# Designed miniproteins, single chains, continued (6): the designs that were tried, part 7

Each design is a single chain, and the fold is of that chain. pLDDT is the mean over its residues in the fold that is shown.

## One batch from the design tools (miniprotein)

Design m20225
Fold by ESMFold2-Fast:
Structure m20225 (fold): chain A 92 residues (1-92)
Amino acid sequence: GPEAARALIDAIEKALAEGATVTVSVSGDTVTITIDNYGEEAKKAVEEAVKAAQASGATAHLTEEGNRLTLTVSGLSAEAVTAVALHAIGLE
C-alpha cells in the first residue's frame, strides 16, 4: 500500500521542520534519502519509515554516520517513488 511513501514523506517533513538538510535521489524503484544535521524527531520518523517500508514488502537500509542519516528503500511502486520525489522537490 501507500504506507511506505507516506512514512518517507513524514520523515522528510520532520527533518525539514527541525532545520535539517534533506537530499532525495531516485534510481528505478530505489529511493535514497540523506538527512544532514537531523534532530530526534527526524530520527524517530526515519525509523518508523524503515518499519513501514519493510511491512509493505520493500527493502529498507538505514545508515547513521556522525550527523548524517542515509535511508535507502528498494522495491517501491512507481507511484510511491513518484510521490516521494515530487514532495522532495517541493511539488505537492
Scores: mean pLDDT 81

Design m20226
Fold by ESMFold2-Fast:
Structure m20226 (fold): chain A 61 residues (1-61)
Amino acid sequence: SHEETADRLVEVAKEAEKMGRYQDAAEAYRLASEHYRRAGNTEKADEMQKKADELEAKAKA
């Protein structure tokens, strides 16, 4: 399901963050946001999009 795929992508994003791979983490959170949105979970989709935006900014700093 889209929600299960999104949950898995969040796990991937957290591991990337742990390794300091902020660009990879941002990409995984963006994909998770899209899958949560497709699942109708707009709250989690918005939360993941915010995390992706913050990490993308951090990667560029």
Scores: mean pLDDT 87

Design m20227
Fold by ESMFold2-Fast:
Structure m20227 (fold): chain A 60 residues (1-60)
Amino acid sequence: SKEEKLEKLIEKLVELKKKHFNLSDKEVESLRKSLKEEKEKNDLDEVIEKLEKLIEEMEK
């Protein structure tokens, strides 16, 4: 489902940011919360596309 895809993308982005920025557990929790809040303000497909682009950019 789209929700499952979003959760996988959120987890992947969180893992990448934790690795790149050495985030604490509290910062990781805050990031997950912020990313989940994005789906309440925006269309789910737009959020998914945005996260996929961010992940692609970070994996360069």
Scores: mean pLDDT 77

Design m20228
Fold by ESMFold2-Fast:
Structure m20228 (fold): chain A 55 residues (1-55)
Amino acid sequence: LREEAEAAGLTVDQLAHLAGLSKEDVERYMRGEKELTPEQRARLRAAIAWARAQK
């Protein structure tokens, strides 16, 4: 996920904003310290796909 976001040109803060999540929740998820709901994970994936399409 982190690698995909970075490849799309997104910072963790931008990814969190686009997905409607807190930066802390996204960072904890990336560290494996917190689980996200299926809906929250889908929003993260959608945000990355959207950013990649903006090129």
Scores: mean pLDDT 78

Design m20229
Fold by ESMFold2-Fast:
Parts: sequence; C-alpha cells; structure tokens
Structure m20229 (fold): chain A 117 residues (1-117)
Amino acid sequence: MTITESGGGTFKEGSSVTLSAKFSGFNFANALVSWWRQAPGELPRFVASLSSDGTKKYYSEEFEGRATISRDVSNNTAYLKLENLKVEDTAVYYAVASSGEESLLAFGNGTEVKVVK
C-alpha cells in the first residue's frame, strides 16, 4: 500500500490550506483515516481522524474548530483543511490509514507546512 500526501508549502499566518492524501493498494472505503503532525524536534502529535464509516470526526484540542477532515472514496483521497494557520502549525503532516480487515497501519512520507508571519 502507498500513501502520498500533497498540498504543503509556505503559507502566511491567518491563511488556510487543504492537504490531500492519495491512497493506493487497500480498501479505502472501510479504512479509519487520521492525520498526524511532527514539528522539528518533537514527537508526532494527533490532528484529526475520520471513522471507517465516515460518520464520526475527531479533532485534537489545538485544531478543534479550525480543522476539517473529509474523504472522497471514489478518488481514494483523504483531506485535511486547516484554517487560521499559526506559526506553531509548522510541521510535516502525515496521513495514516488503519483497516480492521488487514490490521494494517500505513504512513506516507508526509507533506511539509511552513507558516510564516
């Protein structure tokens, strides 16, 4: 299986960005999808998740109210929209998929988001 994240770059504080993760080689329709971030010198931290049936969304406290997780099953793509970007949001963002059918966890190489004032 492969996960390819995109949409990163350098952004101004207060702007918004939509990150995407393209998934290949597994049953995306039944996968739990989550987004994680890793800032320089820090451990990976949870951002958001979407339940395998697509009905339940969970957000970390830091991103609640300014992040939106979604998916497009027909395109095997998960999205993370981040609004009101802060310098502290600077990190590499990773999509993670897990499937109970395969007991599989997969990580992509991530996409870097750099927020500047």
Scores: mean pLDDT 82

Design m20230
Fold by ESMFold2-Fast:
Structure m20230 (fold): chain A 98 residues (1-98)
Amino acid sequence: SPVEELVREFVAAAKEAIDQGLSEDELRERMLAEVDRFVEKAKELGLTPEQIREAFVRAAREVLRQVDLNSEKGRKLVRTLQEVAAHLNRKLAELEAE
């Protein structure tokens, strides 16, 4: 499925960024760029804003499963994903208003 591939690409990029030991600011910058790419590709696939949100939630859940959430890395990832989710929600609200 093209949607499943999109989810896997996002999860792989997130895992790579985490494994590289990026600073919180660098991780945030990388993840925001990955979400912008995710939304662009999802729009090319003809996904609605609701479907894009659903695919992102699935991807974020898979990313969170790959780290110990009680670790320093896990806490940093949770904060980053919260900011990334807020950015995504703003972008999708703009698409829904069009």
Scores: mean pLDDT 84

Design m20231
Fold by ESMFold2-Fast:
Structure m20231 (fold): chain A 104 residues (1-104)
Amino acid sequence: GAEELAKKALELAEKALALATSPAVKRAAEAAKRAAEALLEDPAPSVPKAIGITIQGIGAAVEGARLAARAKTPQERLAAALAAAAGLYAAKAGLEALKIGAAA
């Protein structure tokens, strides 16, 4: 469910932060981490909150992907790709939470 996707997003974001040397990659990973943590703190969020988490996750995924495409080193590329993956999992977690909220 949403919690498992958020836990995966957090795991990937923490791995990205451990590898990241670029401030931009660190910011993307931190954004994905914050989105994941917001859902883990409130697993049954309101519809507006679930939408907010989804948008934050999408933003982190898009920025991480852009940074991976422009990366000059394999380590920076891997860190950026992990940040993008974390953002995608956070967005999926937000969408699952939104689906549950909309059905209630």
Scores: mean pLDDT 87

Design m20232
Fold by ESMFold2-Fast:
Structure m20232 (fold): chain A 84 residues (1-84)
Amino acid sequence: VKAKEEYEHLVLLAEKAYEAGLLKLKQKDEKSAAVYYATAVKLLKAAENSEKVDPTKVLEEAEKETENKSPEPYKKEAEKLLNK
């Protein structure tokens, strides 16, 4: 079942992005943390909408979106989506 495999793959990538964000926040790299949390949010929304996305392009979009922004709102949104 292709749709289920695509969903599970996007969720797994989002979980890895969220974990990378936590690691960057622990290292006091708030800019990279914001990028990874925003990437997790975008991947989880793509999974919910059954959208085909390129993870590299999602990361680039997250970098643009999080420019001069705090990681906190993206972390909260990612946690909300991961906890269903």
Scores: mean pLDDT 80

Design m20233
Fold by ESMFold2-Fast:
Structure m20233 (fold): chain A 70 residues (1-70)
Amino acid sequence: TVPLPERPAAREELQLETIRQTNLVMDGKMTAEEAAEAVIRRGEELGLGDLGRAGAEAILTIDRVEKERE
């Protein structure tokens, strides 16, 4: 397994950012696309681009599924 203990703070920051952005989307204060871009950008800044993209993809997927069902 490849998790690096030297990056716990960065991973926590990205996780908190993902949660924060998700809550803003759920409150209707931000679009899922804007939230996804913010999470991706933050992940890249922290050197966790893959984790950032995964979080953004989850936000976009949930939002799209919710919008499509009627």
Scores: mean pLDDT 74

Design m20234
Fold by ESMFold2-Fast:
Structure m20234 (fold): chain A 94 residues (1-94)
Amino acid sequence: KVDEAAALIQSGKYEEAVKIFREALKEKETADVYANLGEAYLKMGKYEEAIRAFEKALELDPNNPYAHYLLAQAYEKMGKTEEADRYRKKAEEL
């Protein structure tokens, strides 16, 4: 299910991946699913949605380096360099 959605991200089927991740979150909220959902939104250029998903991932797993790294990318894409640098540094420390 989640592995299927990860494959959809690799093939550029981001909207389909988002549907699967949202369905998975209805069954159980996990940091990994939120991080994957955020990555799909990031690939779609939906930076605000991506940031919200990564923030949820960090609520569940504050030391997730992948979520910190992707959150830095999302802020960078929005031109928020100060926030991007902060999260990139946290990812490197973890």
Scores: mean pLDDT 81

Design m20235
Fold by ESMFold2-Fast:
Structure m20235 (fold): chain A 68 residues (1-68)
Amino acid sequence: MVDEREVRLSFYAMQGSIAELAGDREEARRYYEEAARESRELAETLSGDRREDYLRTADEFLERARRL
């Protein structure tokens, strides 16, 4: 079910991508770290495959932030 956390996750992910495309690596890193946090918090409210998907999404954002 969609909730406000999913909206926040999408917002931070989008802002991170915009900053990355603009060359603002530090700003992009901060937004990706926020997206990872929101994804982790979503995973804590879920179970099974959906929980694993959000945990993987968080790890992907953190990895992207580290590569900037």
Scores: mean pLDDT 84

Design m20236
Fold by ESMFold2-Fast:
Structure m20236 (fold): chain A 94 residues (1-94)
Amino acid sequence: SELEAETLVTLALMNLTIASLEAKRQGDEETAQKIEEVRDLVAKAYRERDPEGLREASRQIEELAKEYRAQGKDDLATLLENAAKIVREAAELL
């Protein structure tokens, strides 16, 4: 269970990193910064073994995904949607 939680968090952080790099590639520094901020929330919550913190981070990632989906940034939205689901699953394993 602990190893499974660590694996899921690692995958989520990877998806958030890829999303941030994609935003930077498109010249969207504001989006990249917001993604980096929620990535840091995920890392902190996991370090503190805080399942409620992970659920809160997941909700924030879902809000970003909805915003970027509405803007037609489908690739970014998909990466964020995947990260949010994985973070929520990790919270259930703590």
Scores: mean pLDDT 88

Design m20237
Fold by ESMFold2-Fast:
Structure m20237 (fold): chain A 62 residues (1-62)
Amino acid sequence: SAGAALLAAIKAAKAGGSGSVFIAASPEEAKLAAEEIGASTGVNATVEPVPGGSRLNLSKAA
């Protein structure tokens, strides 16, 4: 599921790796989601616009 993929990406980012998740949302909506993920989990979350939606790229915070 999308939720399981997101949790796995967050776990990988916290362990010092990286993860990415596709979401079928506008870049503006994806940016709000990335900010919420960063605030709640402490990972660095960035948004990449892609055809059909957005990609969230997650990495360990500096």
Scores: mean pLDDT 79

Design m20238
Fold by ESMFold2-Fast:
Order: sequence, then C-alpha cells, then structure tokens
Structure m20238 (fold): chain A 63 residues (1-63)
Amino acid sequence: EEERARELLEEDRALLEEEAARLGVPAHLAPALRLSEEEREVAREVAEKLREIGDELQKELLS
C-alpha cells in the first residue's frame, strides 16, 4: 500500500520532468525532481531545520 503510493509519486515526478523539458525548461533546473526517497527525506529535514534557524534569527533581529 505505502510502497505503491511512493512509486506513483516517483512516476508523477518523472512526468513533470518530461513536461518541463517539452516546455523548454533547462534540464539543469530539473535535477531536484530526481531525488530518491531517502534524499528527499533528508532534504525535507534540512529544510525544516533551516526554517527553524531562520525563525530564531528573525526573532533576534526584531528584538
């Protein structure tokens, strides 16, 4: 069940990449769409951590 959902998400990502190429979007801007599930999970954790750091810095600057 969960495994199938992940495969469908990867397939949708590949279709979006093909559409981007058809519309003339440079391939070098599409690599982010090819992240594996593990790499995407790590990227999400890093993004969340950076967001928390940004919020803390903003609070310090506003004070």
Scores: mean pLDDT 63

Design m20240
Fold by ESMFold2-Fast:
Structure m20240 (fold): chain A 72 residues (1-72)
Amino acid sequence: MKNLEEAIEQMERDLEELRARYGDAVAAAVEAVEAELRKAREALKEGNLEAAKEHLRRAVAIAREQLPRVVP
């Protein structure tokens, strides 16, 4: 559970850095990833680890497909 919470927190920090660096150019993709991370956090609050993992997986997939190719 803690590792999943850490993954969500790290991804949220990475998204904040992307917004600060690229602004509107990444806004739609960042918002889509943030929506999935919010769903993952809600699933964790409900104790549904499977749903939380699925939403985190979707967030990662969106980031890989829609964010700039060279993004840390």
Scores: mean pLDDT 77

Design m20241
Fold by ESMFold2-Fast:
Structure m20241 (fold): chain A 89 residues (1-89)
Amino acid sequence: PLTPEEIEQRQIASIFQKVVENLDDPEVLKEAIKQLEEILKNTDNPELQQQIQKLIEIVKELLELVEKGELTEEKAQELVNKMVQVLLS
């Protein structure tokens, strides 16, 4: 059986995959933020809380750029790389 932490990590990875596949879709980004905020409220693991908070900040920056029509390929790549670094830490 999976531990609660392993279940949360898999949920985070699934949300990340959806974001990466839909970087220019504001509805997907908004849903990802809501799902990450829900996991953040339910976890008591401080390392996961830090990772989730950083991911929320990056996805919010993506959403802001998409809604302003300012998301460039270079900025999208930068933000994806930041999310990967968070997940690997």
Scores: mean pLDDT 85

Design m20242
Fold by ESMFold2-Fast:
Structure m20242 (fold): chain A 80 residues (1-80)
Amino acid sequence: SKEEEIIRKLEEAIEALKNGDYQTAIDLLSEAARLVLESDLPQEVKAKILRLIGDAIEAIVNGDYETALKYLKEALELVK
């Protein structure tokens, strides 16, 4: 399902972030955001996940990797 694809991309992004592969993490998060938009998730849930993904990307760009991990874990809980 698209939900399983979103979960996979978010988990891969978390692993990339933990490994210091920040560009790969951002690329995976951009792909996750596209999948969220194309999914059948409720609009309220989509909006929350997209905000968390956006906030995570901003945190990565600013070097705040711990905050990015927090946002990505919150996004995972909303998709599950």
Scores: mean pLDDT 89

Design m20243
Fold by ESMFold2-Fast:
Structure m20243 (fold): chain A 91 residues (1-91)
Amino acid sequence: SMEEDAENLRKAADELVEFIKNAKTPVEQISAIFSLIAALVAGDKETAAKLARAIVENPNASEDDLRIAQIIAEKAGFTEVAELAREKLEK
């Protein structure tokens, strides 16, 4: 059913968020940013917010990754994520 498909997609999104939190390579980090943009284009704000937070919370995130995530979060209205990115850029 569409509800079962939606639940399976939600579980896949949660697994992707955990993968992104642990991303270590530049390719994995770029893939995370593309996933965030794809979620925003699809209108899935809940998944987009989780992905943006996962990018910012990743200890391996570059300054460029944090700046991109901050800009996207500010424009999407994800205020908490944008502030978290700003704080990490100041450290």
Scores: mean pLDDT 77

Design m20244
Fold by ESMFold2-Fast:
Formats: sequence, C-alpha cells, structure tokens
Structure m20244 (fold): chain A 95 residues (1-95)
Amino acid sequence: SEIEEKLKKIYELVDKLVEAIRNGASPEEIDKLMEEIKKLIDSLPLKEQRRAVALVRAALTLVEMDYIMKGEEIPENLRRAIAEADRWEKELLAQ
C-alpha cells in the first residue's frame, strides 16, 4: 500500500529527527527533517494525517520527558519541533 510505504518513511524520518535533536543538530537540519515529514503527512488521507501527526507529537514528548527525568534543560531545537508539531495538529482540528 502506498499509504503504508509513506507511513514507514515517516517513522524512519521521525527516528532521524529524534537522533538529530539528541546530537544537537542545527536548526536548519531540524527544519529540513520537519519539512520532509510534513510533505509526506500532507500527501496522506485525513485519517492517516491525524495518526502521523499524533505519532510525531508522541515521539517528541517522549524525548522531552527523557530530558525532564534526567534534570537536563530541554534543547531549543526540541522546543521548536514540538511547537511546529502542535501547529500541525491545530490545522488538522480546524478542518
């Protein structure tokens, strides 16, 4: 299924996004990964768009919780990624 192939690619890009955040990647690299994820999400039917956005938000929340549990400051790149994913959810809810 084309949908399943796109979802698999979203999973792979989300893993890359999490690794990039943990490794202190540049804002430009994070933005590029978020743009690639969003392009794939936008190409899906609405039901799968909601699932994919929820997946991205869940993954980022788990990374945020890991920093909190370790008593470490949440990186700005992670805060920006969370804010962008929250914006995607608001856009979907407005439909």
Scores: mean pLDDT 88

Design m20245
Fold by ESMFold2-Fast:
Structure m20245 (fold): chain A 89 residues (1-89)
Amino acid sequence: GDAGLAAQTAASRLIREARERGFDVARMEGSPASDPNATVTVTLARAGDGEAERYEIDADGNLVKKATGKATASDGEITVTDWKEEEVK
């Protein structure tokens, strides 16, 4: 159904904008299409040791959580340390 479409659209936009900012690796987790109360989590990291961002998006495409951290990314695997949660608008 359409419940997941807004979340997927917002997640895809975040990934595209993050790649423009130098993030090489993106991971998406969760599916509001299967559960309208579920969120999509997008984790973004650089291929080497660097910065990570994590975003939690609801079924309507609204950002509900944001965190930053330090990441090592290799072969599509992301290891992140020192997550700091930030307030969302």
Scores: mean pLDDT 72

Design m20246
Fold by ESMFold2-Fast:
Structure m20246 (fold): chain A 58 residues (1-58)
Amino acid sequence: SAAEEALVARTRELAEKFGDPEAAREGALAARRKYFVEGASVEEALETMEKTTEEAVA
């Protein structure tokens, strides 16, 4: 789906941007939960992914 493709693409971008695959994985899991479990929009899921990845890098 378009949402799945967007989530995968953003995960790769964040992994490259921060250079931390573990942080990117945490972000991806949080985003997938937000979208598929909580029913949030793809935009909100992507925002959650970026925030979670950034926090995990610290």
Scores: mean pLDDT 83

Design m20247
Fold by ESMFold2-Fast:
Structure m20247 (fold): chain A 54 residues (1-54)
Amino acid sequence: ATVVGEPKPGSTVTFADGSQGTVLKVLEVDGKKYALVQFADGSTRAAEVTVVPP
């Protein structure tokens, strides 16, 4: 799943499949940003962050 924009800890993000989660942490690995997201079912998943330039 991909998160668009610059997520902050505590913000809510919506994925392409319509699922929603809360950002716990933002990580940077190999020049790419990832958000650690907790979903309503209690699961946690890392998702790549895509920054869309204006």
Scores: mean pLDDT 69

Design m20248
Fold by ESMFold2-Fast:
Structure m20248 (fold): chain A 86 residues (1-86)
Amino acid sequence: MEEAKKLFEEAGKALVAGDFEKAIELAEEAAKLAPSAEIYILLANAYAAMGDVEAAAEALEKAAKLEPSLREELEEAKRAIAERLA
């Protein structure tokens, strides 16, 4: 849990720095240790920033499965990403 939190924090810093490849790598490692909706939302943001609509949508679907209360918000996010890159 603590190690996954540190990886997630590092992934967030990489995302802010525009290092999307590093953000994805760190977030994937965090997800392997302790999967969470927050980690998959970060992955979706990094994939969307790289123009990978399909990977972003898949990450948001994984987030919705882990936290069903977010499903409506995450479906709206998936639509916004798809429409923006259409």
Scores: mean pLDDT 81

Design m20249
Fold by ESMFold2-Fast:
Structure m20249 (fold): chain A 68 residues (1-68)
Amino acid sequence: SNEETLKKIEEEYSKDPNVEVKRIGKDKLELTVKGDVTLLTGIALRLIGDYPDLEVKVVGDKIVITAK
């Protein structure tokens, strides 16, 4: 399910010291990337490629992931 997929993403990126993960309800994650734009862009592109059924948006220093 999309909720299970979000939990896997949350668990993976919660281990990264440069990423702060926030869950908003059952269908949305916010990843705040503490680093340069290269790290943020790399994470966003990986998420877009790996999870086509999720909506991935970049807003400032944050990546917002929403279940469709």
Scores: mean pLDDT 82

Design m20250
Fold by ESMFold2-Fast:
Structure m20250 (fold): chain A 65 residues (1-65)
Amino acid sequence: SLEKEINVAIAEMLLAIGDRLLEKGDYETAARVYEEALNILKESGADPELIAEVQRKLEEARAKA
């Protein structure tokens, strides 16, 4: 599961970047970053709770963009 571990780590880095953008009010860029993280997590079969967390953040960013 090295592939899964690497993909989850990349997605977690993107989530952190998205969170920083969301905090700074760059909602459009935050949404794009969250979309990328979500795609990676779904393709890697990540934990459903983590996928749900990113989905909620994406919806927030899109609503404010």
Scores: mean pLDDT 85

Design m20251
Fold by ESMFold2-Fast:
Structure m20251 (fold): chain A 93 residues (1-93)
Amino acid sequence: AKEAAEEGSKLAERGARLAAESKTPEGQAGGVLRAMGSALDAALKGGKEAAEEAAKKAEEAGKKAAEEAKTEEQKEAALRAGEAAKKSAEGAA
């Protein structure tokens, strides 16, 4: 369970950063989907606790990426990645 939570958290963080750093809507959407998928995968492999930890890390990463974002669209994409990961984890648990 701990390994699934740690792996899911790292992948969710990468998804949130990809959303914030992407200059295209397609890249931003890809980051959001990656964060969501990572949280869902953590839920399936590690259960509710792993899902909650991955979602929390995605939300924190999204907020940090949003603070560093250069455009409003990138900021919104980063925040959406975190929120989407949280909703995916809650839906899977």
Scores: mean pLDDT 75

Design m20252
Fold by ESMFold2-Fast:
Structure m20252 (fold): chain A 70 residues (1-70)
Amino acid sequence: GPADVEKARRLYEEAKRLIEEGRKLIATGDKQDILRGIGLVLRGIGLSVEAGLLAEKAGDQELAEEAFSL
């Protein structure tokens, strides 16, 4: 329903933020930043999958495609 679409969109936006932040940390070349960055990317991927599955359940195929493409 509409609440599932709204939740999926919020998860998708958070996933994008985490992946972008994680990639920036990995790019520093610092060991502690790389380890933290990997953790953020993995969390973002998990949230993107959750967002995609919720979007599919809600019938928002476009949002599901965007989330699964992360």
Scores: mean pLDDT 89

Design m20253
Fold by ESMFold2-Fast:
Structure m20253 (fold): chain A 67 residues (1-67)
Amino acid sequence: METTKLVEEEDLEKAVARSRENGRAGRNEAAGPKEYANQAILINRGYAAQTPAALAAAAEAEAAMLA
């Protein structure tokens, strides 16, 4: 399966959960998007190959980088 050696994916999920909680609490002043973009780019380097969710995140990060 395509879940092999994706420890970073678990870390990414925790980062996403934190970003959601920060958004609710009030820490949503462009801090979450930057952190999310960094993680998505990391996935794109060699991890974004196979998970649709990771692929969507990588595409969003590329759009943000291009802007």
Scores: mean pLDDT 51

Design m20254
Fold by ESMFold2-Fast:
Structure m20254 (fold): chain A 82 residues (1-82)
Amino acid sequence: EKEKIIEEFLEEVIEILKKHGIEPSPEQIEQLRRILERLEIHKLSEEQREEILKILEEAAEKGASVEELLMEVKSVLQDFME
């Protein structure tokens, strides 16, 4: 189910943000959901999604802002989907 995979991935991204002291706004969550939908994240394997989450965790550890993380998600997914 496409929506389930996207929502589960979105929840994991939000958990990474919260772990690093960032509470994303509803607006930022909607932007992220739109990016994941456009990039068809549901077509990636579970292992591929885990690798993306690891990259995002490393970026968050370096002190990236929510806006920077949203750009990183888009960039990483586009490069990965090449």
Scores: mean pLDDT 75

Design m20255
Fold by ESMFold2-Fast:
Structure m20255 (fold): chain A 61 residues (1-61)
Amino acid sequence: PSDEEIDRAVVFLAAAVIYVTAKKNGDKEAEKYAQEAMDHALNGDIEKARELLKKAIEIMK
């Protein structure tokens, strides 16, 4: 696979982990950003997906 395909898979999986964790904790804002990160990763917008993932992680602190 290409580096771009690997980056997409890694960002998607990381976002999915944050999504389920936020959902378990009842953190609706982090859940929303993690879901958006997954969607952008699937659409090939890796930079935007990373930005949204960072926001989800920061909210959970």
Scores: mean pLDDT 82

Design m20256
Fold by ESMFold2-Fast:
Formats: structure tokens, C-alpha cells, sequence
Structure m20256 (fold): chain A 61 residues (1-61)
């Protein structure tokens, strides 16, 4: 069983996700793909709340 991300690590992932979402809104397709990968990685690590938050960021683009 993998330990969930620390609050500090989760906060850093949110910041990265927000930057990727902003770049994707500017037309960066690679940033949009990276955002999707980040969301999947968060889910695999057991952070379902963070994973859903990242998926919503991707859907809003």
C-alpha cells in the first residue's frame, strides 16, 4: 500500500496542474496531455480528490 501524498506534495501538484491548465488554455496541447497524465498519477497514488480536481481543470479547457 503506497502512502498518500503529503499535504505539501499535494499543494505542489495543484500548482503544477494549474500552470499546465493555463498553458493548455493558451493552446499548448502538450500541457493538456501532461495535465491528464498528472491526474492519472494522482489517482494511482490514492489521491482521488486531487485526481478529480485535476480532471475538472482539464475539462474546463
Amino acid sequence: MVAPLSPEEAARLREVAEELARKAREGDVAAWAALGILGAEAAIQGNEELAEEIREMARAI
Scores: mean pLDDT 76

Design m20257
Fold by ESMFold2-Fast:
Structure m20257 (fold): chain A 81 residues (1-81)
Amino acid sequence: SERERLIRELHRLIREQLARDPETAELLIRAGEALVNGDDETALALMLELARRREPDPAAVEETAQALYDGLLELLERLRA
């Protein structure tokens, strides 16, 4: 199915790009799978978790999470083409 194809491509791409950061790769893969399945709330929650790990300023965490979420959406749209 198209969803199975997108998930496989996402897994491959993320593992290739983040081979040295498997914890971040796992969070992005889980968020991408959630987005493909229409579970936007889970995807955003996972991006918030990643943002909290990366962003030292707690006031910027939500903005960082949104940027990560938007970037993942853009990646999925490119993979659909």
Scores: mean pLDDT 82

Design m20258
Fold by ESMFold2-Fast:
Structure m20258 (fold): chain A 86 residues (1-86)
Amino acid sequence: ADEFMEKEDYEKAIEEYEKILKRDPNNAQAWLNLAVAYTKLGEYDKAIEYAEKAIELGNQRAYLVLASAYYKKGDIEKAKEYLKKA
């Protein structure tokens, strides 16, 4: 029950960030928030994709999301590299 409710909340957050990005695709913070939400859902490949987009737009805090996503995927060396850049 708690895991289901937590997933539903992140899915709703994703919908809201996608609406923001339709209006302003250069919103680096919205890309970062989208990447964080996908990390919480266990969608690590999407989290990596959207975190890279946030970095391209100047949000270097997205390196923390890359580090977390690679850690969760078992790529410890990449996780350490990205953690040093954050």
Scores: mean pLDDT 82

Design m20259
Fold by ESMFold2-Fast:
Structure m20259 (fold): chain A 92 residues (1-92)
Amino acid sequence: SEEERELILRAIGLALRGIGLELDAEKLLEKDPENEDAKKAIELAREAIRLSMEAMDYVDKGDLEKARELLEEAERKLREAEEYLKKAKEKL
């Protein structure tokens, strides 16, 4: 269905955003290994990637409502990761 395709594309998009955030935060840790905000950004980005992958599994199972819930949680984790990444950059 179109809804299944939309949810899969959203999950892929969120996972890619999470990977990008993780890479950016890892670059900050190379400059400042004690940057706790960068570490928290990595943790949250990884959780968002995991939730996005889990959402794709629920699409395959036909549970589109559960998939949508997981994607909403992934989006919340990504927004939180972005805020920690901003704080990490401010510590310079």
Scores: mean pLDDT 90

Design m20260
Fold by ESMFold2-Fast:
Structure m20260 (fold): chain A 55 residues (1-55)
Amino acid sequence: SPGDKTRQQLIEQLEKKIAELRAQAAAETDPERKAALEQQVKELEEIKKKLEEEL
């Protein structure tokens, strides 16, 4: 269905964004900024999980 294709595209975009943020967190030397990036990764992973559950 069109909704399934849209969810698939969103999942792929989230995977790319998660990978980018993980790379930024790994390179970050400031603990506070690193924690903020790790929190963003966690939030996007939770959104991705919900989208995968709806597929």
Scores: mean pLDDT 82

